# Designed miniproteins, single chains: the designs that were tried, part 8

Each design is a single chain, and the fold is of that chain. pLDDT is the mean over its residues in the fold that is shown.

## One batch from the design tools (miniprotein)

Design m246
Fold by ESMFold2-Fast:
Structure m246 (fold): chain A 100 residues (1-100)
Amino acid sequence: SPEAKVKEILKETFLKIQEIFDKAVAEGADRETVDELLKKIKEIMEKFVNGEITLEQAREEINKVFDETLARTDNPALKKAVEEIKKVFDEAFERIEKAR
């Protein structure tokens, strides 16, 4: 079903994001900052899955979280991770749209 495919895409996406963030922490990013960022991203996607927000609204909210993170941090490992995760989400959003 489209709903099952969306959940599969999100599961794969969050596994990739966890790997990117774990690498960033190993390279000097603050674990607490990374965990808070991941929590915010998960809460936004949960709202989307529950039908509380549209896919476009979820994309806008996630991009806002990333832009706010980039504005607040001077850590190069975290900046690199956020840029890589933006790419992962762009691909995930395209896959979700096609699955509908």
Scores: mean pLDDT 87

Design m247
Fold by ESMFold2-Fast:
Structure m247 (fold): chain A 68 residues (1-68)
Amino acid sequence: MIEIDESLEDEVEVVDKDGSKTVFRLSGPLGDVAEAVILTVYKKNPESIEKILAGTGERGKRLAEELR
């Protein structure tokens, strides 16, 4: 049986104040850890995030919306 998705995952892209771009993958066993880390960093240091780019997938879109 073939699957529709090739390599698209639930992801959120973040641009930090220093210009660094980070992509967080939320699918798979480490997805919950990545989500917790993103929320912790944002809540602790909201100034460290310059902007949130669009999330992919259901989980990524939800998290990106929460971080805006």
Scores: mean pLDDT 65

Design m248
Fold by ESMFold2-Fast:
Structure m248 (fold): chain A 89 residues (1-89)
Amino acid sequence: MVIQRFEQRISLDDVRTLISTMGRLDPVRAVQWRRDISRILTEGQIVSMGDLTVSKELADISIDKYLARALSLFDDGRAWVTAQLEALR
């Protein structure tokens, strides 16, 4: 559910473009960012599915929490890339 919600907000092409651009600027940061986003989305999916067996309200809280973290990480990555590209001009 968290992964599906994230994909509704951010396209896979946007994620690939961000990773590709970040990799050209800082390959170590790109690898770390890829690991961090994958971890947040995977943990969020597992936790929200577990919470759904307890209550819908608990699942909704977990979905919102992990989705917010994933979106924040994506926005931070995009902002960093934009700043780096502007610094090169």
Scores: mean pLDDT 84

Design m249
Fold by ESMFold2-Fast:
Order: sequence, then C-alpha cells, then structure tokens
Structure m249 (fold): chain A 107 residues (1-107)
Amino acid sequence: DELREYVRRVLKKAEEWVRKNKEKLSVSKYVALLLHIVAAEIDLERGDLLGLARNLEGLADMAEELGDLELAAELYEAAAAVLEAVLGPEHPRVVALRERARALLAK
C-alpha cells in the first residue's frame, strides 16, 4: 500500500531527526516526540487512521516549534494524506493541513 509505505518513510525521518537532535531537546520534548512516534507506529499497524493522523499532526506541531519546517511540512502532509483516506480530499481538516504544510515551505 502506497500510503502505508509513505507514512513509514515519514515516521523514519522523524525518528532519525529525534535521534540526531536528542542532545538539543529537553527531556519532556524528547519523551513527547518518542511517544507520538510509537503511538503512530501502533496506529499504523492496527489501521487506526484517525489515531495515526492525530499523532502525525502532533509530531508536525513539535517539529514546527523546534524549527524544522521541512520535517513539519512532511508530517502535516502525511497527516493530511491519512485523513484524506478516511474523510476525502475536500474535508476542511484535510485542506487545512495541506495549506499549513505549504505555508511552512514558503518560509
């Protein structure tokens, strides 16, 4: 499944980013990032697409706060792609996530 493979690649990028930046993160931020990654992996395995989208959006919010706008944009786009599979491409929440990703890349 193309969506599943795409999400796995994005989660792997998030995990690699956390591993490379662990010394720059507070303990609370590091733990929160790991919990979102683990929860997203579990939701992906179980097919809980709504849970998966929430955890991807949580990771994106944290990446944006930490200044990695490219990673944040990829995570928002991944959350949008997952939600699109459930809600359709015209759903306001899907549109908002994609517009947020695009806005980050314009910075």
Scores: mean pLDDT 87

Design m250
Fold by ESMFold2-Fast:
Structure m250 (fold): chain A 65 residues (1-65)
Amino acid sequence: MAEKALVLNEAIKIAPEVRDALGRYAAAVGTEMTLEEAQELYDLAKKDPVEAGKRARELVEKYRN
């Protein structure tokens, strides 16, 4: 649980696009997402912040309910 949230928080720190896409849903996404999704987002945030923002928005749509 905590590990996923920590990885997500690092992605947010690296890419403003991820922070902005997650918005108020960052806590919910961090709780519900898989570790694999968190790691993928973190790696993408380092390589391509714009694409990481798009991926973060998809995770919000998936986990906001």
Scores: mean pLDDT 80

Design m251
Fold by ESMFold2-Fast:
Order: sequence, then C-alpha cells, then structure tokens
Structure m251 (fold): chain A 61 residues (1-61)
Amino acid sequence: ASLMDHLVELKKTDPEKYQKLLQLDIETGVEALKAAVFNDKELLDQIDQTYREKVQQILSA
C-alpha cells in the first residue's frame, strides 16, 4: 500500500525518476525470469544487488 502510494506520487512529482524506475523494473524482471528458468540462485542474487544499487542511484539523482 505505502509503496504503491509512493510510486503514484513520484509519477506526478518526478516523472523522469518514475520512468527510470519503470524501465529498471522491466529490465530486472526480464533478467530475473531468465535466471528463474535455469534455477540460477547466484545470478538471482546478483540481479537483486544490481537492482538495489540502480534504485539508489536513480532516487539520489
């Protein structure tokens, strides 16, 4: 609930950051699906770490 409310507000107050977060989510989702198909937990952990770093970078910009 609170996360969704934050995303809706971000879309209105900072549409550039919102778009970058959406793009990151789509890209991360595709990579995570590939890793899940092959049951690659190590790759999934790496994808999670990269996602967190990029989220911080976008929100700090």
Scores: mean pLDDT 77

Design m252
Fold by ESMFold2-Fast:
Structure m252 (fold): chain A 65 residues (1-65)
Amino acid sequence: PLEALRRAGEEALAAVRAGASEQDALKILRDALAQVVPSIKTPAELREAARLVRRAAADIRRLAA
């Protein structure tokens, strides 16, 4: 499940580099998170998922600015 979030973060950043809006890139990340959340079973996985999402969102906003 966490690997899918890492890939979604990379996909979202690649989309911004290709000319996608910040909103469109964040939607890729949001949709991936919705798919992954049911697969999160432990508090450690939840903390790691939150860390990955926060970092990817920050990178997206930085690149889109």
Scores: mean pLDDT 81

Design m253
Fold by ESMFold2-Fast:
Structure m253 (fold): chain A 75 residues (1-75)
Amino acid sequence: SEEEILERAVDKAVELLEAAGDDISAAMVRMFRGIGKISNDMREAARLIAEYLESLGTPVGLEAARILREAIEEA
C-alpha cells in the first residue's frame, strides 16, 4: 500500500540519520511521521520530511531525502 511504502522509507531515513549520529534530525523525522499518521496524510508528511532533510544540506540528509523522494514516486 502507499502508506506501507512511505512508512518503510521513513524508517530507512531514520536508521540512516541515527547511524550517522544525527539524532536531532532523526527525532524531527519521527515527529513529522507522527503528524502524518494523526492527519492521515503520510504522502504530505513524507514530502515535508524530504524538504526538511534537503534543507540541512548534509550528505546524510540529502541521501535520506532521496530515499523519501523515490518512495513518493513509487507510492
Scores: mean pLDDT 85

Design m254
Fold by ESMFold2-Fast:
Structure m254 (fold): chain A 67 residues (1-67)
Amino acid sequence: SMDEVRELVELREKLLREAEERGLSEDAEITDPEALAAAERLLGRPVEKLTIREFEEIVGRYLGEQL
């Protein structure tokens, strides 16, 4: 839905902003439980470890399918 698209865009922007503020690379592991939960929903399976880059790829593919 469009609400899910908006939430994913905002979540991705939040993660990238926080990573920049903390000096983390795209290869850093995501510790945000909201981001991990979103990735699990999009993949349809549990996610134990996920990098910012992998999260961006998952979200970008989903957004490409919705838009």
Scores: mean pLDDT 78

Design m255
Fold by ESMFold2-Fast:
Structure m255 (fold): chain A 75 residues (1-75)
Amino acid sequence: SMEEELKKKVGELGKEVLEIAKELEKLGQTDTARELRNRALRVVHDAAASGDYEGGVKELEELLKEGKEKLEEAK
């Protein structure tokens, strides 16, 4: 179903944001990494709690873009 695909995508995007946070932490960007990790976990939790997986995908895609930009700046 579309719901199952969106739920899977929320999980996959959440993991991608957490990997970006891990790379930022390795570069000494500890506070930025913590903020990204906390925001990703909150979005995943809120999507599961509300059932708004479409909104969760949108927020995580924006967060992933932000995280990638911060990672590029940290290099």
Scores: mean pLDDT 88

Design m256
Fold by ESMFold2-Fast:
Structure m256 (fold): chain A 110 residues (1-110)
Amino acid sequence: SEAARRARLEAAKRELEEKAEEIIKLAEEKGWKEVAELVKRFLERALRALELAAELGLDVDAVAATLLSMAEALKEVIENEEKETVLERAKAAVDAAEGLIDALRREAAR
């Protein structure tokens, strides 16, 4: 149902926002302002991907799992790596989320 789809979308958005907030806090505690800004950009694109998947009638849970996996990988990198490596991985995460949006749009055009 539409109500069930909306509930799944809202739950996925909340989980992703909570995970991103943890990561932003870690970056800010390290004084890595540019990393924190990249994580915010990742979250914005990730939320767009979830909303787009819902609008297109695609598997929101599968898209959410992919985005949460990316967020968890980014958290691990922030906890264990140096700033320069983290900057590269955060930029890659933003690019990957953008690529996911493009892939979802292409799927809808088929």
Scores: mean pLDDT 87

Design m257
Fold by ESMFold2-Fast:
Structure m257 (fold): chain A 87 residues (1-87)
Amino acid sequence: SVEELLEEMERLGKEILRIASLADRGLLAPAEARRRIEELMKRFEELAKEALSQTKDPELKEKIERMKKNLEAVAKEALERLERQLA
């Protein structure tokens, strides 16, 4: 269901934030953190695509797009920071 997809997307978003926090605290290697965030983002994008394909509700579509935009911004900032440490 769309509801189950949204719950999974929220869980993935929380995990991405957790991985970024661990890397920021030096508790996870930058290369490992980058790989995990990239993998989780790919899964998030696939779930978002499926959720959007299953709903015609404009409010729900707006919620999904907002979740995507917010998480993409957070992930981009985290990945840019990690890439600077790996360069």
Scores: mean pLDDT 84

Design m258
Fold by ESMFold2-Fast:
Structure m258 (fold): chain A 91 residues (1-91)
Amino acid sequence: MEEVLREAAGAVAVLAAAVAKVVVDRGGDVREALRMMARAAAASELPEAAREVAAIAGELGARTGLAEEALELLREAGASEEALRAAEEAA
């Protein structure tokens, strides 16, 4: 069970990274992507998945000049302090 949950957390992080790359490469709505990632990080019952998604959101924000907005969206969505720290460190 635990190992399956860890694999699931890894898969979620890979998908979030893929979405971030596509949004940057295609000129998609970065703000919408950040909002979706913030909600995913806050809703995740897996702390490792929450931290990884938050870190990807932070990195996407930094790369697009929206680092502060990414952090605000994570706070508004109710992300944990650990997830917020991961986002700040990734930025």
Scores: mean pLDDT 76

Design m259
Fold by ESMFold2-Fast:
Structure m259 (fold): chain A 81 residues (1-81)
Amino acid sequence: MTEEEREQLRRILEELLREGVITERQARALLRDFEEEREVLSADALEAALAALLRRSAATAAPEVLQAKLARWQAEIEARR
């Protein structure tokens, strides 16, 4: 994971935190997982990680709202590749 990818992920997580979609603990855990796995930030990886996180947290957010946000972030991530 590059510094730019880490900063992009941070911006996405900060947006989710501001809107109350995830908790700060969940955001920190997700960021750490990407850093520890040395994963390249990809739209697919981010979507899968967020879907798994919401499944474990008993859907703290409306699925449709998250899907709309994921589609926007996916387009942004792909545009920066």
Scores: mean pLDDT 64

Design m260
Fold by ESMFold2-Fast:
Structure m260 (fold): chain A 65 residues (1-65)
Amino acid sequence: MEQEREDAEIERKLAQALAALKAAGYTVTPEEVESMRRVIRLAPRDAELARAGKTPEEMIAEGEK
């Protein structure tokens, strides 16, 4: 079940980020949690597309020029 596997990875990364923020003394709002979840969920798809052609750093560098 690829969706379940993907969701588990997203939740794992989100949990790590939230733990780090709480350890630093930050309070994260539910809206911020959802924004982070969206970014994490979208990043793998965008990264896979970027890897097919170029690394994200190379794409940024070429976009600058």
Scores: mean pLDDT 64

Design m261
Fold by ESMFold2-Fast:
Structure m261 (fold): chain A 63 residues (1-63)
Amino acid sequence: GDVYKVTALADNAILGADGTVYKKGETILASNVKIHSDGTGQATLPDGRRVLFDANKVKIEKL
């Protein structure tokens, strides 16, 4: 499917659009993963909420 596993490699690598901060080692399941040319990324959580991330500070695996 279009589901990805995104793992934070640093405490501030993944941020929720609502201000939620993810810790180093935390993993989210996300869809609609997009990485921009400047190294910033975005994805959608299963509940429809968006996250932003630093593509150089996360591990992304397609499920």
Scores: mean pLDDT 83

Design m262
Fold by ESMFold2-Fast:
Structure m262 (fold): chain A 86 residues (1-86)
Amino acid sequence: MLPEDATLEEVLRYLEEKLKEAKNPEFISRLSEIIHAVETALKNNPDAKEIDLSGTALSDYFGKDKITLRELIEEVEKLLEEDKKA
């Protein structure tokens, strides 16, 4: 679990390591979309503690246009639990 003060770079690194461990194709696809959103956020504001999802498929998936880094990590942990059950 990442600390609450984690940077976008630390979140990106965490997600890339989880992608290497992922086995479910649906989870791999979703995690790749999340990684792309984090990379985009990092380019726009590396000090940001939330990610703007507006105009992305993730906005529809999470049901919100902005997600905090904490909420994003919680959603990834849910996907990891689903991957373990598959």
Scores: mean pLDDT 75

Design m263
Fold by ESMFold2-Fast:
Structure m263 (fold): chain A 99 residues (1-99)
Amino acid sequence: MLAETLSEEELKIATVIMARIAAELEKTPEALKLAEELKKEEDEKIKELYEKAKEILEEIGSVDEGVLIVVITHLIKGEEEKAKEEAKKLKEEIEEALK
């Protein structure tokens, strides 16, 4: 899905943001160090996308990698509302599958 919907440059941006958020959620010393190093490489656009992705994930209350991918994919396209809707839908589908 990511490779089909994003350009090579957009995919790189999405990967950096994903790696940083995933590292911060893991909360190990090694993961937190990686998150700090990734932060140093971010330009203003990557920083804005990271902040929006983190806000949406906190609002939804999900730590699932699939939900994170959906959020970042739609945010990089400028589809902020769709990022929230698709993330909520995926969270519900995952929770229903676990029943």
Scores: mean pLDDT 70

Design m264
Fold by ESMFold2-Fast:
Structure m264 (fold): chain A 100 residues (1-100)
Amino acid sequence: SEKEELVENIKKAFDYLIEEIKTMPVDEAIKLLKLFVKRIEELAKQVFSDDEYEKIKKTLEEFYKKAVDVIEQNKDNPEKAAEELRKLVDETFKKIKEIA
């Protein structure tokens, strides 16, 4: 379905984002993450119903807060940050698939 394709494409895009974050200073990584989450919210609004979108938006807001904490707490260990971010992405997308 269009929803399933969007979810899978966003998950792949997060894999690329995590690789970029590994090479960035913490403040730049957080800025990139915020921009990325905002763009995903805009795409979700076009594909999902209003009720599904509100749930996805809240799920992405929670993801963003946790992802910022992961980046900040692991600033001296980018590989650990990447591993924890991948787990967080997997958990977040499992929730999004349950909404869709």
Scores: mean pLDDT 84

Design m265
Fold by ESMFold2-Fast:
Structure m265 (fold): chain A 73 residues (1-73)
Amino acid sequence: MLTDEEILELFKKHIEEVYKSVPENPTDEEIDSLYETLKTLRDHLLAQHPELSDEVKEEMDKLIEEFREKLKA
């Protein structure tokens, strides 16, 4: 079974891959679509790993928000 560290690393890799796929001038709709994709991935990981620590859950949420903020900047 995946550890908390492995789950967080998988999530970080997904964010990195999604970030690389972002167009040079993403529209608000494209940013929101990518944001919803990351939230969906988070929700699936949380459903599969209900014992995931609160610290990892907070880090995942922080990474999603940082991703969105960085794209809108």
Scores: mean pLDDT 80

Design m266
Fold by ESMFold2-Fast:
Structure m266 (fold): chain A 61 residues (1-61)
Amino acid sequence: GAAEEAERGGAAAYWAALSGGPAEEAIKRFQEGARKAGGEVAEDADALTAGRQAGAASRNA
């Protein structure tokens, strides 16, 4: 389901970021799944994804 996909994507993206892996790719897939779910899952996933990306971008700046 959408919630399961969002949770899986979020965990995978976080793990990839910690390991120095391709977190951006995992995050993109995660957010795409959340968008398809719409509503609650999309909003929750967007917040998680945006936070992760903002943090990474801030550190790289």
Scores: mean pLDDT 58

Design m267
Fold by ESMFold2-Fast:
Structure m267 (fold): chain A 92 residues (1-92)
Amino acid sequence: EIDKVIEEALERAAEALGRHMPADGRPASPEKVAEFDALLDELEKYAKSPEIKERIQALRDAGRYATDEAVEAAINVLREGLKKIEELKKKL
């Protein structure tokens, strides 16, 4: 169940980054990119498969060139995913 939450969060974050092209907005601030990376670091603690770790790295790379709006949307998706993981941990 935790693995599925991670996969869904990564998929939604990738979708958010892909919808907001650089031509349509300002580049993400270093502070937002750092927050995005920190949230991915938290998700990576639960990632056991190389495939999930590769997806996380791809998101880090995409986030460095994404718009401010795209990174903010991805951050919100990752925060929601982490909350769901924390709720699942409380049931264990």
Scores: mean pLDDT 77

Design m268
Fold by ESMFold2-Fast:
Structure m268 (fold): chain A 103 residues (1-103)
Amino acid sequence: MVPSREELRESAKKALEAAKKALENNEKLDAAEALIKGAEIVLEGLKDPSMSNEEIVAKASEEFLETLRKEGMSEEELEAAKEGLEAVKKGDLKKAEEIGLKV
């Protein structure tokens, strides 16, 4: 199932908190930047009542992966990121968090 609007909002907040923590520790800067950009797209999409949850997830996922590619992340890291996004699309936010902790 696609996440609800409230689940997407909570996921975006958690992503921003994780990114802020990584930036404070000077760790995983590329992943932190990608998470911030993805989360911002989710939050902006949630302001538009004409956008479906599926469209919001698709746009955020595309920007997140594009940012990671631009920053030169390895194919292995990109594959892990794709698995996390697939879990989000299926509504398995716990699995997405578990995958995100390993990237």
Scores: mean pLDDT 69

Design m269
Fold by ESMFold2-Fast:
Structure m269 (fold): chain A 82 residues (1-82)
Amino acid sequence: ATVADIRRHFAEMSPEAQEMARLMLEDPEAAVARLEAQVQAAIAEEERRLGRPPSEEERAQYEAWLAAAREHAARLAEEAKA
């Protein structure tokens, strides 16, 4: 989503989603750190649920998700500065 998309739909978001959207626009670094913590927690929970560590494919998917989130946050930060 673009900065304009987030601002357009902000009022329709849950309070939790509004907090995340605000962080992404005002403090992208903190937003990425929160997403990284959530992904690490999800990995730990999945390992506990399955009784095994994530596969290489699963880990690569999580890493790609984090990379995409970092790229998106960086793009939002640049758009917000303009």
Scores: mean pLDDT 71

Design m270
Fold by ESMFold2-Fast:
Structure m270 (fold): chain A 70 residues (1-70)
Amino acid sequence: DIRAIEAQGTATEEQTFINIQQYGADRRQAEQDPSRRDQAQANYDQTLQQGGQTHQDVGARIQAARQAAS
């Protein structure tokens, strides 16, 4: 069911977006703490990279499902 695949993809993207916002906030707070700043930056960068991978995977799955359903 393409609608189920789209809904799952949307939920995964939303979860990723929330994680990016959360790590972005932690990174900003860590700017005031030199002992945490580098790790918070690395965590944020990793979350952005994972978000890009998730977006690509979700897009590919939706495309395949749409072509199979059409």
Scores: mean pLDDT 80

Design m271
Fold by ESMFold2-Fast:
Structure m271 (fold): chain A 82 residues (1-82)
Amino acid sequence: SPVSDMSFSNLQDMRSNAISVYDDAQRQNDSQSQSLVRSQISYMDQIMRRMQSDSPSDQQQRLQQTQIRSGGISQQVDIRMK
């Protein structure tokens, strides 16, 4: 639906911005900002996963963007579950 498509696009933009903020926080060695932004990225990833399951084309676009940005963050979350 158009509403879902708008929401997904906004989440992608917000996630891209959050990654930039995270990178800046890492350069500044700001542990508090890193922790906060990491939580936001994880939350956005969960929502986007749910939304992209409804559209294969959106999933492929997201995967290509993830490959380019090389974030590895979800792997760290999986290790933490142990």
Scores: mean pLDDT 64

Design m272
Fold by ESMFold2-Fast:
Structure m272 (fold): chain A 79 residues (1-79)
Amino acid sequence: SAMDEELQKRAEEARKRFLEAARLAAEGDLEGARELLEEVKEKYKDIPTVVHHAERFLEALEDPERARELAREELERAE
């Protein structure tokens, strides 16, 4: 259905946003990563898996070491 196609496209867009946030976090731009993840939570609030992933990433950003580890894992999975 059109709704299912839209949800799939939006989930794919959110995944690209997560990769961008991961890049920012890996570069030490934790504020930029946090801002982007907050935008993702609001824009994709109707997609629970996206919201949960963004929440976990935001929690990790409270610890710079954990943030860099998760960012590295996200980027490695995208390669």
Scores: mean pLDDT 79

Design m273
Fold by ESMFold2-Fast:
Structure m273 (fold): chain A 64 residues (1-64)
Amino acid sequence: SSEFEEIKKAIENGDLVRAGMLIANSALKKGYSDLEVSRIVTEFRRLVEQGDFEGALELAEKVV
């Protein structure tokens, strides 16, 4: 999807703030609660901080 491609590009550019916002917006649009979105964004940041970009992309794909 176009949303997934934007998230992927943000990750590749190191723009983690943009990537996190795009993931949060997609999750909210899909009906996730604020608490669930917070958990998703926290897990996304953890994966990126550990250099697990494949895991970060998998998480984004599940949400988008």
Scores: mean pLDDT 84

Design m274
Fold by ESMFold2-Fast:
Structure m274 (fold): chain A 62 residues (1-62)
Amino acid sequence: SEEKEALINTLAEKIHSGDFSGLEEDAAKLGISQKDIYNLIAKSEKEQLSVEQIKEEIEKLL
């Protein structure tokens, strides 16, 4: 859905920018666990992922 795509985009941008405000709530709306979202944050930092690459990783968790 368009709403789901907007949430994925928002999550990816927040992770990329290091803005973790509301991140757990946004992830929960997509059915993503706290463990999975923190693992993705760690991967993004380690591998210097782009916003597009972070979106791909989020989609794999859905």
Scores: mean pLDDT 84

Design m275
Fold by ESMFold2-Fast:
Structure m275 (fold): chain A 69 residues (1-69)
Amino acid sequence: DLRARSEEAKAALRKALATYDEALARATEDPAPLEELRRAYERLLAALEANPEISLEELEALARELEAE
């Protein structure tokens, strides 16, 4: 059921991006780190779209690596 997991991951990422856009619109404090986080989420979504069979665990691990910067 990798397809269902990929759909769930996509929905979660899109929701995160929407929440991030709202946060960025409300605050101008140190926008560079927020923009980096936005870029990381977009990269994750692109990776999932390129490989829809990627597991949710793998996607979450990649997200953590990007956020650990």
Scores: mean pLDDT 66

Design m276
Fold by ESMFold2-Fast:
Structure m276 (fold): chain A 72 residues (1-72)
Amino acid sequence: MKVTATLSDGRVVTIEVPEEMTVKELIDKAKAAGASEAELNGLKNAVSDENAVITAEGAAAALERLGEYAKM
């Protein structure tokens, strides 16, 4: 599925997520889509285990909050 995220600078990005992926793969996709280092660090802190498997719904929820993570 395609997930739309608003970055901290106001840019809107679309990230394609499979039905299941690892948290590490999610972070790599966010980075490829143009997420800042602050947004990526916030995402890493929110998920605690990079090797955990995440559903498409979980990935969508995390990506929708990318701009919020940069505010930490």
Scores: mean pLDDT 75

Design m277
Fold by ESMFold2-Fast:
Structure m277 (fold): chain A 93 residues (1-93)
Amino acid sequence: MDEIIEELAEKLKPYLDAPELERLKALVKAMEEAAIKTGGELEQLDETLKKITILDEEGNKNTLTIDEAKNTVTFSNEETGDSITRNLDELAK
């Protein structure tokens, strides 16, 4: 899977047995940290929808969209147009 998603999954391992809400909060925090570390950006689109831009190892912009209402995350590569949607529970594996 995507290297950024794998890094986030590694950070979420301690939260795998946590309640759904706590796992979601841990994922959001990990994504925000990744965005800050890479010089990316965090954007709140609405009350339950967040967009985080992270730079990959090649400097390409990758976008993560977190939908808290659906408990999903969508990864999109802005250069290639590739997009993958995952359930947050599966992302931690």
Scores: mean pLDDT 62

Design m278
Fold by ESMFold2-Fast:
Structure m278 (fold): chain A 72 residues (1-72)
Amino acid sequence: MSREELEKKLEEIEKNLLSKDEKVREEAVKQLEEILRKYGSKFSNEEKLRVQFIIQGVKDEEKRKKLLSLLK
């Protein structure tokens, strides 16, 4: 995944995490988890900070905790 594709995906996920539709939020969490599992270890420090801010938008505390652990 290119840096531009990653940033566009992260912007879409960030927007969808704020959606009033729970299904849209759940899908955004799943997409974020997949990105972290596949690419998290390859992230620059700047990309890790960007993703950490997006994870703070996750309303489910347990899912937020799991997503943060994937950044390690």
Scores: mean pLDDT 79

Design m279
Fold by ESMFold2-Fast:
Structure m279 (fold): chain A 72 residues (1-72)
Amino acid sequence: SMEERVQRAAEEARRAIDEAKELGKKNPQFQKQVEALREAFERALQSPDAYGALEAIVRGAKALINKAKEEL
């Protein structure tokens, strides 16, 4: 169902944001980007297109994780 897809996307987004936060915890610029993703996540949960918004956040968080692994 759509509700199950939204739940799984939210779980994936939360896990990716948490990983990005841990990887970048000593870097102020990474922490600023993690904060922006957390704010976007809160807005996405209230969106009429929650699934699309959450998938975009997952992509953003994964990009930040990859950047952190390359730079840190």
Scores: mean pLDDT 84

Design m280
Fold by ESMFold2-Fast:
Structure m280 (fold): chain A 81 residues (1-81)
Amino acid sequence: LEEEIKAAAEKARQDALAAGWSPETAENYGKMAEASVRYRKAVEEGNLEEARKWINEAADYAAKTLPAVVDATLARSRARK
């Protein structure tokens, strides 16, 4: 599980960096991937309380990641003016 979580988080961070996102945004995206893996495992184990905890955490990191990506994209577009 921990190795799977680490692999998913690392892949997410690398994908984000390859897409041109900041290291801070990439780290948040990695944390979202980590929480998503933990959520799936909790569901597989029938632990609904743990599953709810991890889906909420994944949503929080997704919310932090999406605005930063949108802001960065808009900043790049405005710089072209």
Scores: mean pLDDT 73

Design m281
Fold by ESMFold2-Fast:
Structure m281 (fold): chain A 64 residues (1-64)
Amino acid sequence: AAAARAELDAEVERYQKELIESLKKIGDEDGAKEVKSMPKSILRNELVARSGDPRLRALALAEA
C-alpha cells in the first residue's frame, strides 16, 4: 500500500540523517559526505541489510 512506501521512505531519510550525525560525532566527516551523496535506493538496501530486520525487508518488498 502507499503507506508502506511512505513509511520505508521516511525510514531511509531518518537512517541517512542519523548515520551522517553519528559519523560526524566520531570525526568521520568524509564518511558523512559519502552518505549524504548516496542514492536513496542504496541507503534503503544498506538499512535493510545492516539491521537484519525482517520488518524492514517486508516493507522494501511491498509495492507501496
Scores: mean pLDDT 71

